# Designed miniproteins, single chains, continued (5), part 10

Each design is a single chain, and the fold is of that chain. pLDDT is the mean over its residues in the fold that is shown.

## One batch from the design tools (miniprotein)

Design m16341
Fold by ESMFold2-Fast:
Structure m16341 (fold): chain A 92 residues (1-92)
Amino acid sequence: GAVAVELLKSAILMAKETGGSVSLSVDGDTVTLTVSGLSANSLTALALMAIGAELEGVPVSLSISGDTVTITVSGLTDEEIQAIKELLESLK
C-alpha cells in the first residue's frame, strides 16, 4: 500500500525536479510508471527504495536503462491509483 505509493510519487517528483518526462500506464490494479531524465543520485535513490519495498513484500519491479526508470507495481487500490494520477496531473 503506502510504500508502493511513496515509491511512485518519489519517482514522479524526482523526474519533474530534473525536467525529465513521466509516463503512466494503468492496467487493473497494476501501475507502470516510466520516468526519464533522472540524475545518477535519483537513479540510486529509486533503486534503493524499490529494493526496500520488495524486501517488505511489495509486488514491485524496477528496471533501469540509461537515465530512464520503469517501475511496475501491482496490488494498488483505486484510491492509491487516483492519488498517483492526481499528483501527475498537478505537475503538468
Scores: mean pLDDT 83

Design m16342
Fold by ESMFold2-Fast:
Formats: C-alpha cells, structure tokens, sequence
Structure m16342 (fold): chain A 74 residues (1-74)
C-alpha cells in the first residue's frame, strides 16, 4: 500500500465523517467507525462494506466506490 493511497483513504474517511455529522446521521457515523476498526484489524472486505453503506446513507455513493478501490489494493 502506497503512502498516497493511505492519504486518499484518510481523506475519504474524513469526508464521510463530516457528511454524517452535518446530517446528524448516527447510523452513518457508526458505520464509518466500524470501517476504521475493520481496517485496523486487517479486515478490508468488511471495511469496504461499511464504507459503501455509509456513503449511500449520506447520499454520496461515489465516496464508497473510491474507498473500496483503495481497500482492494491493500
């Protein structure tokens, strides 16, 4: 995993978290938290599922697609 891909993933996490906060969407916030935990545990497939669902809940599914593509390269 390149440092550039790590930086992109962090940026996507922060963007999803900010969108969920703006919307008061507790389910999306919980899913982002679960995705980060899954990444720390090396469970990239689980993390990808959580990011995709969180992105759909905040109305920006493209953010989930980008996160999934980065996680596939890990």
Amino acid sequence: MSSEEVARLIGLILTLYARALEQGNQEALDLVSKAVKAINEGKYDEAAKYFRKAAELVGEPELGDEAVEILKKM
Scores: mean pLDDT 82

Design m16343
Fold by ESMFold2-Fast:
Order: sequence, then C-alpha cells, then structure tokens
Structure m16343 (fold): chain A 84 residues (1-84)
Amino acid sequence: SSSLKEELRKLILRLIGLKLRKIGLEIELERLEKELEKAKKEGDEEKAKELEKKIEEIKKEIEEIEKEIEELEKKIKELEEKLK
C-alpha cells in the first residue's frame, strides 16, 4: 500500500514537471513564431530559416511530451484504481 502510494506520488510529480515543461515550450514557440514573422517582413531569409528549424524542433518536443503525459495519466489512473 505505502509502496503504491510512493509510486503514485512519483508519477504525479513527473506529470506536473512535464506539464510545466510543455507550458514553457509553448511560450517559447509563440515568441519564436513572432520573431519569424518579423524576419519574413524584413526579408532576412537566413534568420527565417534558423527560426523555422527551432520552431520545428520545439513542436517535436511538445509532441513527445504530450505522448509522455498521456502515458503517465493512464498509469496514474491504473494505480489510483488499485488503491481504491
């Protein structure tokens, strides 16, 4: 019982950490997308390409985090059910 509660606590903390990381990445994504719009308006093709690459990398990281969140939420529900 106490072991399962400790496992549940660890998963919840990991979930919180992933959700906070996702929020941080979404904020950074918005910032980079605004910078990309400015670079395109200024005709800075080199800067625009660099920003597009960073945006794609962040989008991929967000997608991976979303998958991890879904897996953790499933594990948390399973452990909560066992503790009831």
Scores: mean pLDDT 89

Design m16344
Fold by ESMFold2-Fast:
Structure m16344 (fold): chain A 100 residues (1-100)
Amino acid sequence: MVSEGRLEAEVKLGLGRLLSYLGFYEEAIKYYEEALELFEKENAEPKELAEVYVWLVLAYGAIGDYEKAEEALEKAKELVPDDEEIIKLGEENLEEGKKL
């Protein structure tokens, strides 16, 4: 089911990822946080929230906020404990973020 709020959340997640790709990590974080708020209001599936958290891991790592990066990874694991692909992506994002 796609509501206007869910579509807006998906657009914000996409913009955050684009900004992150361009190296604008602090701006990406703002879009990811807005996407989380919208997904939560729309009662989105745990996997949709976890996807935002794994990209937050990379962005927080890139700006040196390792505590928030690790917290975001923990949130993703709590939301989708059996989703090996998302968990692996989050762990890879934590490692890559710390290198930036």
Scores: mean pLDDT 86

Design m16345
Fold by ESMFold2-Fast:
Structure m16345 (fold): chain A 70 residues (1-70)
Amino acid sequence: STAELVAKGEEMARQMRDATVRDGREAGERLRDELQRFALESSEEAGIAALGFLVRAQADAEAALAAAAA
């Protein structure tokens, strides 16, 4: 179902954020590439939702990394 695909995209974005903050940018980039591929292979609705989750997760990760560098 579309709801299951949306939930999967949200979970993938959360894992990308966590990996970026914990393991650094390269780990996050690999998961970001996977999430982008998932979005392109999904239905239009689920893909748009997944990209939205990705953008928010990336912003959260960058804010956390900036705070840690201060």
Scores: mean pLDDT 84

Design m16346
Fold by ESMFold2-Fast:
Structure m16346 (fold): chain A 77 residues (1-77)
Amino acid sequence: SHLEQGRQLEKQGREALKQGDYEKAGEYFEQAARHYLKAGDTGGAVRALSLASFAYDLAGDKEKAERLFQEAVELEN
């Protein structure tokens, strides 16, 4: 299911964060958010988008970090 795919990708993102692979972590979290949205899990999507924003910020990709942060804010409201 999309929910299970989202959870698996979020787990992979967290592992990438632990390894210091920030860009890869952002990619996993961004993919997780898309699966959560398809599953109707808005809370999971907001969490994953926020984590993706954080990971891309650490990777130095400020434009992608800001875009994903704004997407999370819009989805929360």
Scores: mean pLDDT 90

Design m16347
Fold by ESMFold2-Fast:
Structure m16347 (fold): chain A 80 residues (1-80)
Amino acid sequence: SKIEELGKEGRKLQLEFIDILDDLKNGKISKEEAIKKLEEIIKRLEELARKAEELGDFELAESLREEVKKIKEIIKKLKS
């Protein structure tokens, strides 16, 4: 279903997030590049949350928005 596809896309974005943090930790990308990539993940997660809400899956939408909050906190720490 479309909802299952959105959930899978959200899962893929979570894995991309982990990869970005791993690349930053291992010196493969700069702090500035990591922030840019994380901001892109946020944008994509917010789009998926809107689509989930439009399909009536408020639980998935909230889960995706909670992930956005976690990533925003990490960006804030990286900018300090």
Scores: mean pLDDT 88

Design m16348
Fold by ESMFold2-Fast:
Structure m16348 (fold): chain A 60 residues (1-60)
Amino acid sequence: MEKEKLRKEGEELLEKLFKALDNKDIDEVHEITLKLFELGEKDPELFKEIKKRIEEYTKK
C-alpha cells in the first residue's frame, strides 16, 4: 500500500509539474521538483520513471 500511495503521489505531482510548466509558474515548478526528489529518495525506481516522463514531456 505504501508504494501504491507513493506512485499515486508521484503521478499527481507530475500532473501539477506539467501544468506549472505550461503556465510558466517557476515557483510552483521549483516546489514540485523538490517534492519529486523527496519522493525519489523513498522510491528510486519510481523516480527513474518520473524522470523519463519529464523527458518525454519536454521533448513534445
Scores: mean pLDDT 77

Design m16349
Fold by ESMFold2-Fast:
Structure m16349 (fold): chain A 92 residues (1-92)
Amino acid sequence: SLEELREKVKSDDPEEQIEAVREAAALGTPEGYRIMAEAALKSKEIGDAAVEAGVQAGTPEMARALREAAEKSKDPYLQTRLRNAADAVEAQ
């Protein structure tokens, strides 16, 4: 459920956070994409997981969520990866 994913994202366990990101992206819903995008801004490692999950989801909604996360990110590396992922999704 969305509530379970929100709880996992708040976890202090990076593996649990990454799993929640992948599950949120796989839901294919706007709410899931928002959870994923917010988690991606927490760290580079979680951001990388969000990029991979987003590309796998392959929807226009996911591409928009990835671009929004890139604009909100303070990490230039993560910004570039999220933008490239959005471009890859849109190219499909």
Scores: mean pLDDT 75

Design m16350
Fold by ESMFold2-Fast:
Structure m16350 (fold): chain A 97 residues (1-97)
Amino acid sequence: NYSTLLSNLKKAAQGDETAKNCLVNTLTELTGASQELSQTFVNTLLNNIDPNNLSEEVVNTAISKTFEEVFGVKPSDEKVQEFVQILSQAVEEKCPA
């Protein structure tokens, strides 16, 4: 379910530090990455979205671009979709709607 992920991305992109911190902490726990790397990923992702025009397709595209910008590798559409599904579930469990 993308609803909680979309809500938190919109809030974070609009300057909500609580939503942003929840996304960073969720990524850190989910991936085992450092908090600095998770923060870089979230900041880059927020630069690749329009908070007034969010959809599942826009988020998938933005995450793909964020992987390319942060890691220098463009993942397959299948891997992006898997990542977004896992992230969406984790955000729904950990972050406020």
Scores: mean pLDDT 85

Design m16351
Fold by ESMFold2-Fast:
Structure m16351 (fold): chain A 100 residues (1-100)
Amino acid sequence: SVDEAFRAELPETLRAIAGALRDAIKDVEDYKAGKKTKQELANDLVALQILAATAAMSGDPAAEEILKLVREASRAFDNGDYDKAIELLKQALEKAEAAL
Protein backbone atom coordinates (compact mmCIF):
# COMPACT_ATOMS: atom_id res chain seq x y z
CA SER A 1 0.00 0.00 0.00
CA VAL A 2 0.98 3.67 -0.26
CA ASP A 3 1.12 3.85 3.57
CA GLU A 4 3.64 0.96 3.66
CA ALA A 5 5.89 2.82 1.19
CA PHE A 6 5.80 5.99 3.35
CA ARG A 7 6.49 3.91 6.49
CA ALA A 8 9.49 2.15 4.86
CA GLU A 9 11.03 5.55 3.96
CA LEU A 10 10.20 7.20 7.33
CA PRO A 11 13.68 6.88 8.97
CA GLU A 12 15.39 8.38 5.85
CA THR A 13 12.75 11.14 5.64
CA LEU A 14 13.13 11.93 9.37
CA ARG A 15 16.93 12.23 8.92
CA ALA A 16 16.33 14.60 5.97
CA ILE A 17 13.84 16.60 8.10
CA ALA A 18 16.32 16.83 11.01
CA GLY A 19 18.98 18.20 8.63
CA ALA A 20 16.52 20.64 7.03
CA LEU A 21 15.38 21.80 10.52
CA ARG A 22 18.99 22.50 11.59
CA ASP A 23 19.53 24.45 8.34
CA ALA A 24 16.23 26.39 8.78
CA ILE A 25 17.11 27.34 12.40
CA LYS A 26 20.53 28.62 11.26
CA ASP A 27 18.96 30.47 8.30
CA VAL A 28 16.41 32.29 10.54
CA GLU A 29 19.24 33.21 12.96
CA ASP A 30 21.40 34.41 10.00
CA TYR A 31 18.44 36.48 8.70
CA LYS A 32 18.06 38.15 12.14
CA ALA A 33 21.82 38.96 11.92
CA GLY A 34 21.37 40.46 8.40
CA LYS A 35 23.23 37.59 6.65
CA LYS A 36 20.38 36.06 4.57
CA THR A 37 17.41 37.17 2.44
CA LYS A 38 13.73 36.69 3.33
CA GLN A 39 13.17 34.82 0.02
CA GLU A 40 15.84 32.19 0.87
CA LEU A 41 14.13 31.57 4.24
CA ALA A 42 10.66 31.34 2.66
CA ASN A 43 11.94 28.75 0.14
CA ASP A 44 13.62 26.68 2.91
CA LEU A 45 10.44 26.68 5.04
CA VAL A 46 8.31 25.59 2.04
CA ALA A 47 10.74 22.72 1.31
CA LEU A 48 10.73 21.69 5.00
CA GLN A 49 6.90 21.74 5.10
CA ILE A 50 6.76 19.44 2.02
CA LEU A 51 9.20 16.98 3.69
CA ALA A 52 7.20 17.07 6.95
CA ALA A 53 3.91 16.51 5.07
CA THR A 54 5.49 13.52 3.24
CA ALA A 55 6.58 11.98 6.57
CA ALA A 56 3.07 12.55 8.03
CA MET A 57 1.62 10.39 5.20
CA SER A 58 3.13 7.41 7.12
CA GLY A 59 0.54 7.99 9.90
CA ASP A 60 3.36 8.17 12.49
CA PRO A 61 2.33 10.39 15.47
CA ALA A 62 5.81 11.96 15.75
CA ALA A 63 5.77 12.87 12.02
CA GLU A 64 2.30 14.46 12.46
CA GLU A 65 3.56 16.52 15.45
CA ILE A 66 6.62 17.64 13.43
CA LEU A 67 4.33 18.77 10.57
CA LYS A 68 2.16 20.75 13.05
CA LEU A 69 5.25 22.47 14.56
CA VAL A 70 6.69 23.26 11.09
CA ARG A 71 3.35 24.80 10.01
CA GLU A 72 3.23 26.88 13.22
CA ALA A 73 6.87 27.98 12.64
CA SER A 74 6.02 29.02 9.04
CA ARG A 75 3.06 31.08 10.37
CA ALA A 76 5.28 32.74 13.00
CA PHE A 77 7.85 33.55 10.27
CA ASP A 78 5.12 35.05 8.02
CA ASN A 79 4.03 37.22 11.00
CA GLY A 80 7.63 38.44 11.54
CA ASP A 81 7.99 36.55 14.86
CA TYR A 82 11.40 35.04 14.13
CA ASP A 83 12.14 34.12 17.77
CA LYS A 84 8.90 32.09 17.92
CA ALA A 85 9.74 30.49 14.55
CA ILE A 86 13.18 29.40 15.91
CA GLU A 87 11.56 28.03 19.13
CA LEU A 88 9.04 25.96 17.12
CA LEU A 89 11.71 24.67 14.69
CA LYS A 90 13.86 23.59 17.68
CA GLN A 91 10.85 21.73 19.15
CA ALA A 92 10.31 20.00 15.78
CA LEU A 93 14.02 19.04 15.68
CA GLU A 94 13.82 17.50 19.18
CA LYS A 95 10.85 15.39 18.05
CA ALA A 96 12.60 14.33 14.81
CA GLU A 97 15.76 13.27 16.70
CA ALA A 98 13.71 11.43 19.38
CA ALA A 99 11.83 9.51 16.63
CA LEU A 100 15.11 8.21 15.10
Scores: mean pLDDT 82

Design m16352
Fold by ESMFold2-Fast:
Structure m16352 (fold): chain A 69 residues (1-69)
Amino acid sequence: VEELRKKAEEYHRQALEALNRGDYRTAAELFRKAADYYEEIAQKEGGNPELLETARKYREGADILEAAA
């Protein structure tokens, strides 16, 4: 699980860097990757609702960024 958390955090950091550059398409893709890892962690932790909510917010943000790109 720790390796998955590390990957989720890395993709989140990369997404913020892309967002700061105005690269909305790349930021959206990276937020979706982070969400995928958070969902996997949540499932392994018995459906952790906080992580599922985090993943949901990342996907919503990605959809908005993709529409803006």
Scores: mean pLDDT 81

Design m16353
Fold by ESMFold2-Fast:
Structure m16353 (fold): chain A 63 residues (1-63)
Amino acid sequence: LVEEANRLLTLAVILAAQGRHEEAVRLAEEGIALLEKAGDLESAERARQSVNAYLLSHGGPAV
């Protein structure tokens, strides 16, 4: 779960940097949900903050 979440979050950041905000938001939400399901709430919150920083700096919405 955590390894899959990290892959989804990494891809979300890459897509956000490319301006593909809809896909980035979807993958970020999936990755964060996997971290929450794994019980790693601190990593989930940190991931949300990191992805939101990227999304907002590139003109996208927050997750």
Scores: mean pLDDT 76

Design m16355
Fold by ESMFold2-Fast:
Structure m16355 (fold): chain A 92 residues (1-92)
Amino acid sequence: GEAAREGAELARRQAEAAGGRATARVEGNRVTITVEGASVPLMMGGLAGAVAAEYAGADARASVEGDRLTVEVVGPSPEVAGRGAREVAAGL
């Protein structure tokens, strides 16, 4: 619900503040953050954020293709997915 959307939007804004072009998608308890034009520091931050999201109780996967970073966060609930997305935002 709302928590997942708030977390996704926070991560999108942080990625843009770090110089990337970001989109975020929320599908139930899944949050997908895609960043294009990602610098190496931004990619490293996204990877660290994915690890932190796992400590928040979510399943997180990060992948890099050229200058495109994709982080997928899946929680047992929208609240946990939102918390995981906030951890990704903190890494960016």
Scores: mean pLDDT 83

Design m16356
Fold by ESMFold2-Fast:
Structure m16356 (fold): chain A 83 residues (1-83)
Amino acid sequence: IEIDKEGFEKIVELSQTMNSQEVARAVGQAIRIMADLSGDKEEYIEKLAKKLGVSKSTVVLRLSDGLALYEMNPERVEGIIKF
């Protein structure tokens, strides 16, 4: 999965409106599933952090917010996260 500048901005925008605990719980699971699919979760996060010029923790938070929306509404998030 590859997140460009536009995708990152959209994930940040969406995460600002996601305040429910259910979304937060789904986020944790979605991160683990996505990291597993990419093989090396640390390497995946590092690549995104370098590409976006932010910390790993910021990437994890924003990616997880987007993935939580994907689990709940796949079509909404497909445009945000690229392969």
Scores: mean pLDDT 51

Design m16357
Fold by ESMFold2-Fast:
Structure m16357 (fold): chain A 83 residues (1-83)
Amino acid sequence: MKLLEEAKKKKEEGEKYKEEGKYLEAAKKYVEAAKLYEKLGKEYYKEAAEEYEKAAKIFEELGDELAAKYLYEKAKELEEKLK
């Protein structure tokens, strides 16, 4: 499915940007991947939560506490829906 392939591609792009030290770009790609996994439905909520947490950690390290808090809450909400 095109949506799953796009989610995986965004995740891989985020990992590459992080390795290059392009942290803000990496965080944006992780959020894009998370949103695509979320759109795929409940089966992918674990993957979505993981990508939101990766983005949240980067924003936290960059001092954007509001963005980090928002993304951590989104990850937590998705994990709760898996119970």
Scores: mean pLDDT 87

Design m16358
Fold by ESMFold2-Fast:
Structure m16358 (fold): chain A 98 residues (1-98)
Amino acid sequence: DEERLEEGYRLVIRGLRRAAETLEELGLEEEAERLRELAERLERALRERDREAMERALREAERLLREFMERHPNTPEARAVHEAAFSEQHRAFLKELA
């Protein structure tokens, strides 16, 4: 169902933008900017229906967020960023792509 796939990507884009806002509030402007850039890249790929570009941008965003979690383990802020980016719905969506 392509409609559900598109909804999933829109949720990811919103999650990444919220995570970027949280990172900016923490004074991590460079990491916030990278997440905003990836969200824009995902939105363009979604408009162009370029699934490969969407998957690449998503994996890059996941890597950046994982690196952030590794540098800031068990902080409330890191948990908030992770939850903003990776809701339960997003996890279910990613499993359908795998």
Scores: mean pLDDT 71

Design m16359
Fold by ESMFold2-Fast:
Structure m16359 (fold): chain A 62 residues (1-62)
Amino acid sequence: TAALLATLTPRELQVADLLVRGYSNKEIGDQLAISESTVKSHVKSIFAKLQLTNRTELVAAV
């Protein structure tokens, strides 16, 4: 998974880190000063790039 993590942008890495820590999309938006909808967009991009379908798989991948 390390090679796939290299495909993430710095912002996507920040979102992925907070997801792994158990934060909700709303909480991540509040933490990074972006909208919940923007967080959802990043989450979809992260899952697509890492070939994952849910947060449990993301936690296992990092």
Scores: mean pLDDT 77

Design m16360
Fold by ESMFold2-Fast:
Structure m16360 (fold): chain A 70 residues (1-70)
Amino acid sequence: AEELLKEAEELLERAREYREEAERLREKAEKEKDEEKKKELLLEAEFLEGMAALLEGMAAFLREKAKKLG
């Protein structure tokens, strides 16, 4: 059970890092004057936000699995 909780915590930590990076990219996009570069920054931010959401979903699944074992 402890290993599943540890994996869930590691996934949530990575998700936080991805969300922080996505926020930085959105801030860069707000300041970007080149429309093509702005779109690229926003697409990268959306990709990182999607990755964070997947990791958060996996962490929730692992936590539920740990509850059934404990």
Scores: mean pLDDT 84

Design m16361
Fold by ESMFold2-Fast:
Structure m16361 (fold): chain A 99 residues (1-99)
Amino acid sequence: EELVEQLKKEIEAARQALDAGNLPEAIDHLRKALTLVNQLIDEGKYEEALKGAREVLDLATRVSELARKQGNLDLEIEASVIEIAAAVTIVTTERLLKK
C-alpha cells in the first residue's frame, strides 16, 4: 500500500532528523506520519496504523526528552502533543481491532 510506504518514509525521515539533532524537522515528519496513521485507520488498516502509531510515540518521546535536555520548552510541548495523540490513537485502534 502507498500509504504504508509513505508512513515508513516519514518515520525514517523523523528518525534521521532526530539523530542529526534537528528537532523541528523531526516534529514535522512525525506530524505527517500521524496524519498517515489516521488515514490508515479510515481505510480499516488497523494493524498497520497501530505499528505506525507505536513508532511515532517512541520517536516523539525521544524528541520530547532531547528538547527538555536542550531547555527548548516550545519543542518539548510540540513533541508531547504528538505523544498524547499517538497514545490515544493506539488505545482507540486496539479497541477497534478487538471489536
Scores: mean pLDDT 88

Design m16362
Fold by ESMFold2-Fast:
Structure m16362 (fold): chain A 108 residues (1-108)
Amino acid sequence: EFEELLERAEELLRRADELLARARALIAEAERRRAQLDARGRALLEEARRLLLEAEITLGMARIQLSLAKKTKDVDLLERAIRLYEEAIALAERAVALAEEALRHAES
């Protein structure tokens, strides 16, 4: 049971890292093109930045719980880490969507 949950946690960690990297790249691109964004584009970018920060904080908490679970072999800590990774993934997916939307508001 612990090993199966650990494998799931490590898979979710990889997915979270990939999504956060994508969100950071899209937000950085939107920031470089900020002068070309209309008011809606700028508002979407600010919301994307807020969600990315929340995702990064949540991922940090998940990594702490995972580290403790590995040291203690504690299933409850591992399940908590999994829930935090799933939350970080959801926040990162929303940040990606909003950053992509913001870029669509760039002046042609």
Scores: mean pLDDT 88

Design m16363
Fold by ESMFold2-Fast:
Structure m16363 (fold): chain A 83 residues (1-83)
Amino acid sequence: SYPEELKEKAIKVLEEALEKAREYVKRGDLEGAKEVLEKAAKDAKEVPVASAGAEHAARLAGKGDGEGALRDVEFARDAVRRG
């Protein structure tokens, strides 16, 4: 398991990205959602499950699946909390 400080940092990155991406998805701005999620993947690189989840979510947003992107960020956040 990861050190608690790295888990807390990754969770905060994913929660902030989820809030911002949700607003972009609500506006139909999936390119904005993608950019937020790509940044989150870089900011959470110390926790691979968080980084990979955010990167996958960014790809879904880039393909027009905003709801799938938000679900993937929530799943990644919950996986970090459990691990």
Scores: mean pLDDT 88

Design m16364
Fold by ESMFold2-Fast:
Structure m16364 (fold): chain A 66 residues (1-66)
Amino acid sequence: MKVSQEELDREVKRAFAEIYLALANLDKEKGDVEGAIESYRKAAELFREAGDTEGAQWAEEKAKEL
């Protein structure tokens, strides 16, 4: 089993994207709309870089809903 540098980078970006989604949800619950939008946008960027176009679109739509 071998994990390439490229594959590792994508996994790391996906993990960070999921963390930003959790932060965005927390910020939204706290009433920090600006913080939530920023975190959703960051998550979308990271999902896109990880090759997860569905996750990126979902996060982008969440930001637009606020």
Scores: mean pLDDT 80

Design m16365
Fold by ESMFold2-Fast:
Structure m16365 (fold): chain A 87 residues (1-87)
Amino acid sequence: KVEELFSKAVRAFNEGKYDEAIKYFEEALKLAEERQKPFLYTYLASVYYKKGKYDEAIEYYRKALELNPKNEIARRTLEAVEFKKKN
């Protein structure tokens, strides 16, 4: 179930196991319904940001915004990540 994979991913993320978190979020994404994908993209972006992988973080935040353009939090976070990468 998507919920079980999501829970495992969040646990790994909280434990600093970013590669493990990415694997579980990616598996959850494969099973996810369309409505669930924006939040999974947002979490994947957050994990990549924590790893210092700014290009990957930007890509996933953009995917989240493509599915929900009115997500103000994702938009602001994307701007912050782009600023950090540039400076």
Scores: mean pLDDT 82

Design m16366
Fold by ESMFold2-Fast:
Structure m16366 (fold): chain A 88 residues (1-88)
Amino acid sequence: MDELYRPGPLLREILEKVGLTAEVYTLGEILAAIGYYVTKEKLIDPENPTIVNVKGTLLGEMFGKDEIDMRDSKEIFDALLSHVERVE
């Protein structure tokens, strides 16, 4: 059974920008929403599609970085888990 998480203020602002206003989500739903945000804001580097340019964005504030490697799943999950609260 998937665990439910309550997004912190910064992550909730990102989710609201893609039309999501629920109180709790699964990690899979949050990851899908972040992927949609990246696509909507055109943050994928056109010369290297594994790199996401997040400098000056809400996602950059959440990760504390100017760019993210989409292949580094550990870094993505570690940052995400720092911005959610488990609800059981």
Scores: mean pLDDT 80

Design m16367
Fold by ESMFold2-Fast:
Structure m16367 (fold): chain A 57 residues (1-57)
Amino acid sequence: GSEAESVGGSARQDLLEAGLSEEEAERIAKEAFEATKRGGSKAGGDVVREALRRLGL
């Protein structure tokens, strides 16, 4: 849906701006997109936040 697509797109852009590679940003954005479909925008945001924390960002 549009919400999941919006979260995935914005997450990818933010991750690229944070200095992640295109491959890493795309993978995390895809995980956030799928989490948003299952548990809403908060679940997608939680995936992005946890991934950044694990990478030391």
Scores: mean pLDDT 74

Design m16368
Fold by ESMFold2-Fast:
Structure m16368 (fold): chain A 55 residues (1-55)
Amino acid sequence: MLSYEELYELIKELLAQGKSIREIGEEAKRLSDEYNVPEEDVKRAVHDALEEHDA
């Protein structure tokens, strides 16, 4: 099971690679299904990573 910190770092890595928001959303859904992470935690990590990326 991925921790929130590991999930957050993976999403930040995807953003750094130039992945679109749609691609990040698809990957986050896959990670949620694969590692049994709640979708709510995945959505929060995506939101937090996007806010930090804009800063």
Scores: mean pLDDT 75

Design m16369
Fold by ESMFold2-Fast:
Structure m16369 (fold): chain A 70 residues (1-70)
Amino acid sequence: MALEEARRLIEEGKLEEAAELIKANLDTEEARELARELARKYREQGKNEKALELEIEIGIQEIKEAVKKF
C-alpha cells in the first residue's frame, strides 16, 4: 500500500518521495497523520518551507472534509 511505502521512505530519510505519496492520498486520515509526522521531520532538518507547504495541504483537506458535512 502507498501509505506503508511512505512510512518506509520517511524511515530511510527520503522525505521528498514520502511527501509525494502522502499528498496523493491526503483524503485519508492515515495520510494526514503521516503528513504531520513528515512536517515535523522537515522542521527538524530546518526545511521550514517544505513543512509549511505540507501543513497547508493538510489544512485544505480538513476544510474540504468539513464542507462535506453540509
Scores: mean pLDDT 79

Design m16370
Fold by ESMFold2-Fast:
Structure m16370 (fold): chain A 64 residues (1-64)
Amino acid sequence: EEERRRREEEIRKREEEIGEESGKEAKKVLEEKKEEKPSVVAAEVLREAGRGVDRMIEVRREVR
């Protein structure tokens, strides 16, 4: 039972780290391209967010 709790904590910790990283990356892109067209900036932010989701899926597989 402790093993399962530790795995749940690991998954949560890694998910938070990946979520925080992808969030920061998306914000950096948004900030850098503040002067550019909003449509282009939005597309880049979506791409960065998509990468974060893919990373979270990988972590869930690994910790399982």
Scores: mean pLDDT 65

Design m16371
Fold by ESMFold2-Fast:
Structure m16371 (fold): chain A 104 residues (1-104)
Amino acid sequence: LIKKAEELLKKGREYLKKGDYKKAVEYFEKSLELLEKAKAPLDTIARTYVYLGMAYINLGDFDKGREYLRKAEELAKKVKDKITEGVLLIGVAVNRLAIDNKEK
């Protein structure tokens, strides 16, 4: 489950890089379902929420973007590794700035 979820995450990131945000969302949502079923580490789930937030923001769905970023922040604060927590919180902050800039 986790190995297949990581493969789906890699495909989602590839679509994000190419600007295919609809495909990115599809792969990240499939990955998230497998990660949650496998009870994957919180940092992996939080990172997936950041990617979903990023993809939804680029699709113009700012409400879903905010929801996923909030979920990512909540999980990131529960991560024991302070470096991983910091990286995740930076991801949340950068994407929240993107929402603010795009709403104006």
Scores: mean pLDDT 80

Design m16372
Fold by ESMFold2-Fast:
Structure m16372 (fold): chain A 118 residues (1-118)
Amino acid sequence: SKAQKLAEALRKAYEKYRDKLSPEIREVLDRFIEKLKNATKSDIEKVLEETYKEFERIVKNEDALENIKSFLEDIKTALLTDDPSKSPLLRGAESWDDPEALERVAEAFVKLAIEASE
């Protein structure tokens, strides 16, 4: 599934940047990745909403939180549609199956989580 492919890319980015993340942010990301890995298409909206609420409780930087919110909304669009033109995250990709596009999306999200860890 699209969610499983994104979860794999996110896990790779998470392990690469683990030491730059606060312990609280690591726990939120770890739960997000595991929920996304096991999600069906009908679970996606709930997983993203629950993940945002977890970030909202721990992130003190309002700009970082707004960036995370916007990014999660873009992930929702990408996971629930087959048209990459509807998601700014997949700009220039033919589909969600582009591994380079998935790696860029995953690294961008983890970098926002690093900013939220400050």
Scores: mean pLDDT 80

Design m16373
Fold by ESMFold2-Fast:
Structure m16373 (fold): chain A 82 residues (1-82)
Amino acid sequence: GQVIERRVGSAVARLNTDTGRLVARAGDVVLEETVDLSNRQSVILRAIGLKLRGIGYELDGDTQMSDLYRAAGEALFEYTTL
């Protein structure tokens, strides 16, 4: 197993590929979840959902939350590129 790390702006996301544990941080804000990595379609959909939420925050002018969700989505998306 490996840890996938992605950075977007001020945010850092790490995905533990053994456990599915995804942790993203931007300043004092933390996003933490466990993703079921056994279903590739579900992982892709979750990655898309996180990236879309990041775009939503960017449109609202919330750069920190945008960076956080985009970093999390990028980490999951990297896992899908076998």
Scores: mean pLDDT 88

Design m16374
Fold by ESMFold2-Fast:
Structure m16374 (fold): chain A 75 residues (1-75)
Amino acid sequence: SAERVLAGARELLAIAEEERSPAMQAFALTEMGRALFALGRYEEAVRAYERALSLDPANEEARRNLARAKEALAA
């Protein structure tokens, strides 16, 4: 379920922050964004993707998903 993915991604983010790994943090934030979007929590999904892109600006998937989440918020 999206709730289980979100819980796992939050745990991974905590580990990535302890390990000081920007790559793992970006990955965890991208997974959080997808789960939040699936749950209809678009504002939180936008924040997660924006954080992911701050750590990995070249992530085209996160950039596309951010645009989609912003469009959902505007609707």
Scores: mean pLDDT 88

Design m16375
Fold by ESMFold2-Fast:
Structure m16375 (fold): chain A 58 residues (1-58)
Amino acid sequence: DAETEARRAAAEALARATAEAERRDPELGAAGRAAGESAGAADPAFGEAFWATLAALA
């Protein structure tokens, strides 16, 4: 549904932003990973999409 697709898109966008930030500044990358972990704790589906996307970008 639209909500599930929007949530997945948001998780993927955060993962891409985190990967890009990490390339420029490891501390900003760490902050992005922490944000993804916190969001994943509240919403496991978001966390799974975030970490899967981040791993694919490595």
Scores: mean pLDDT 83

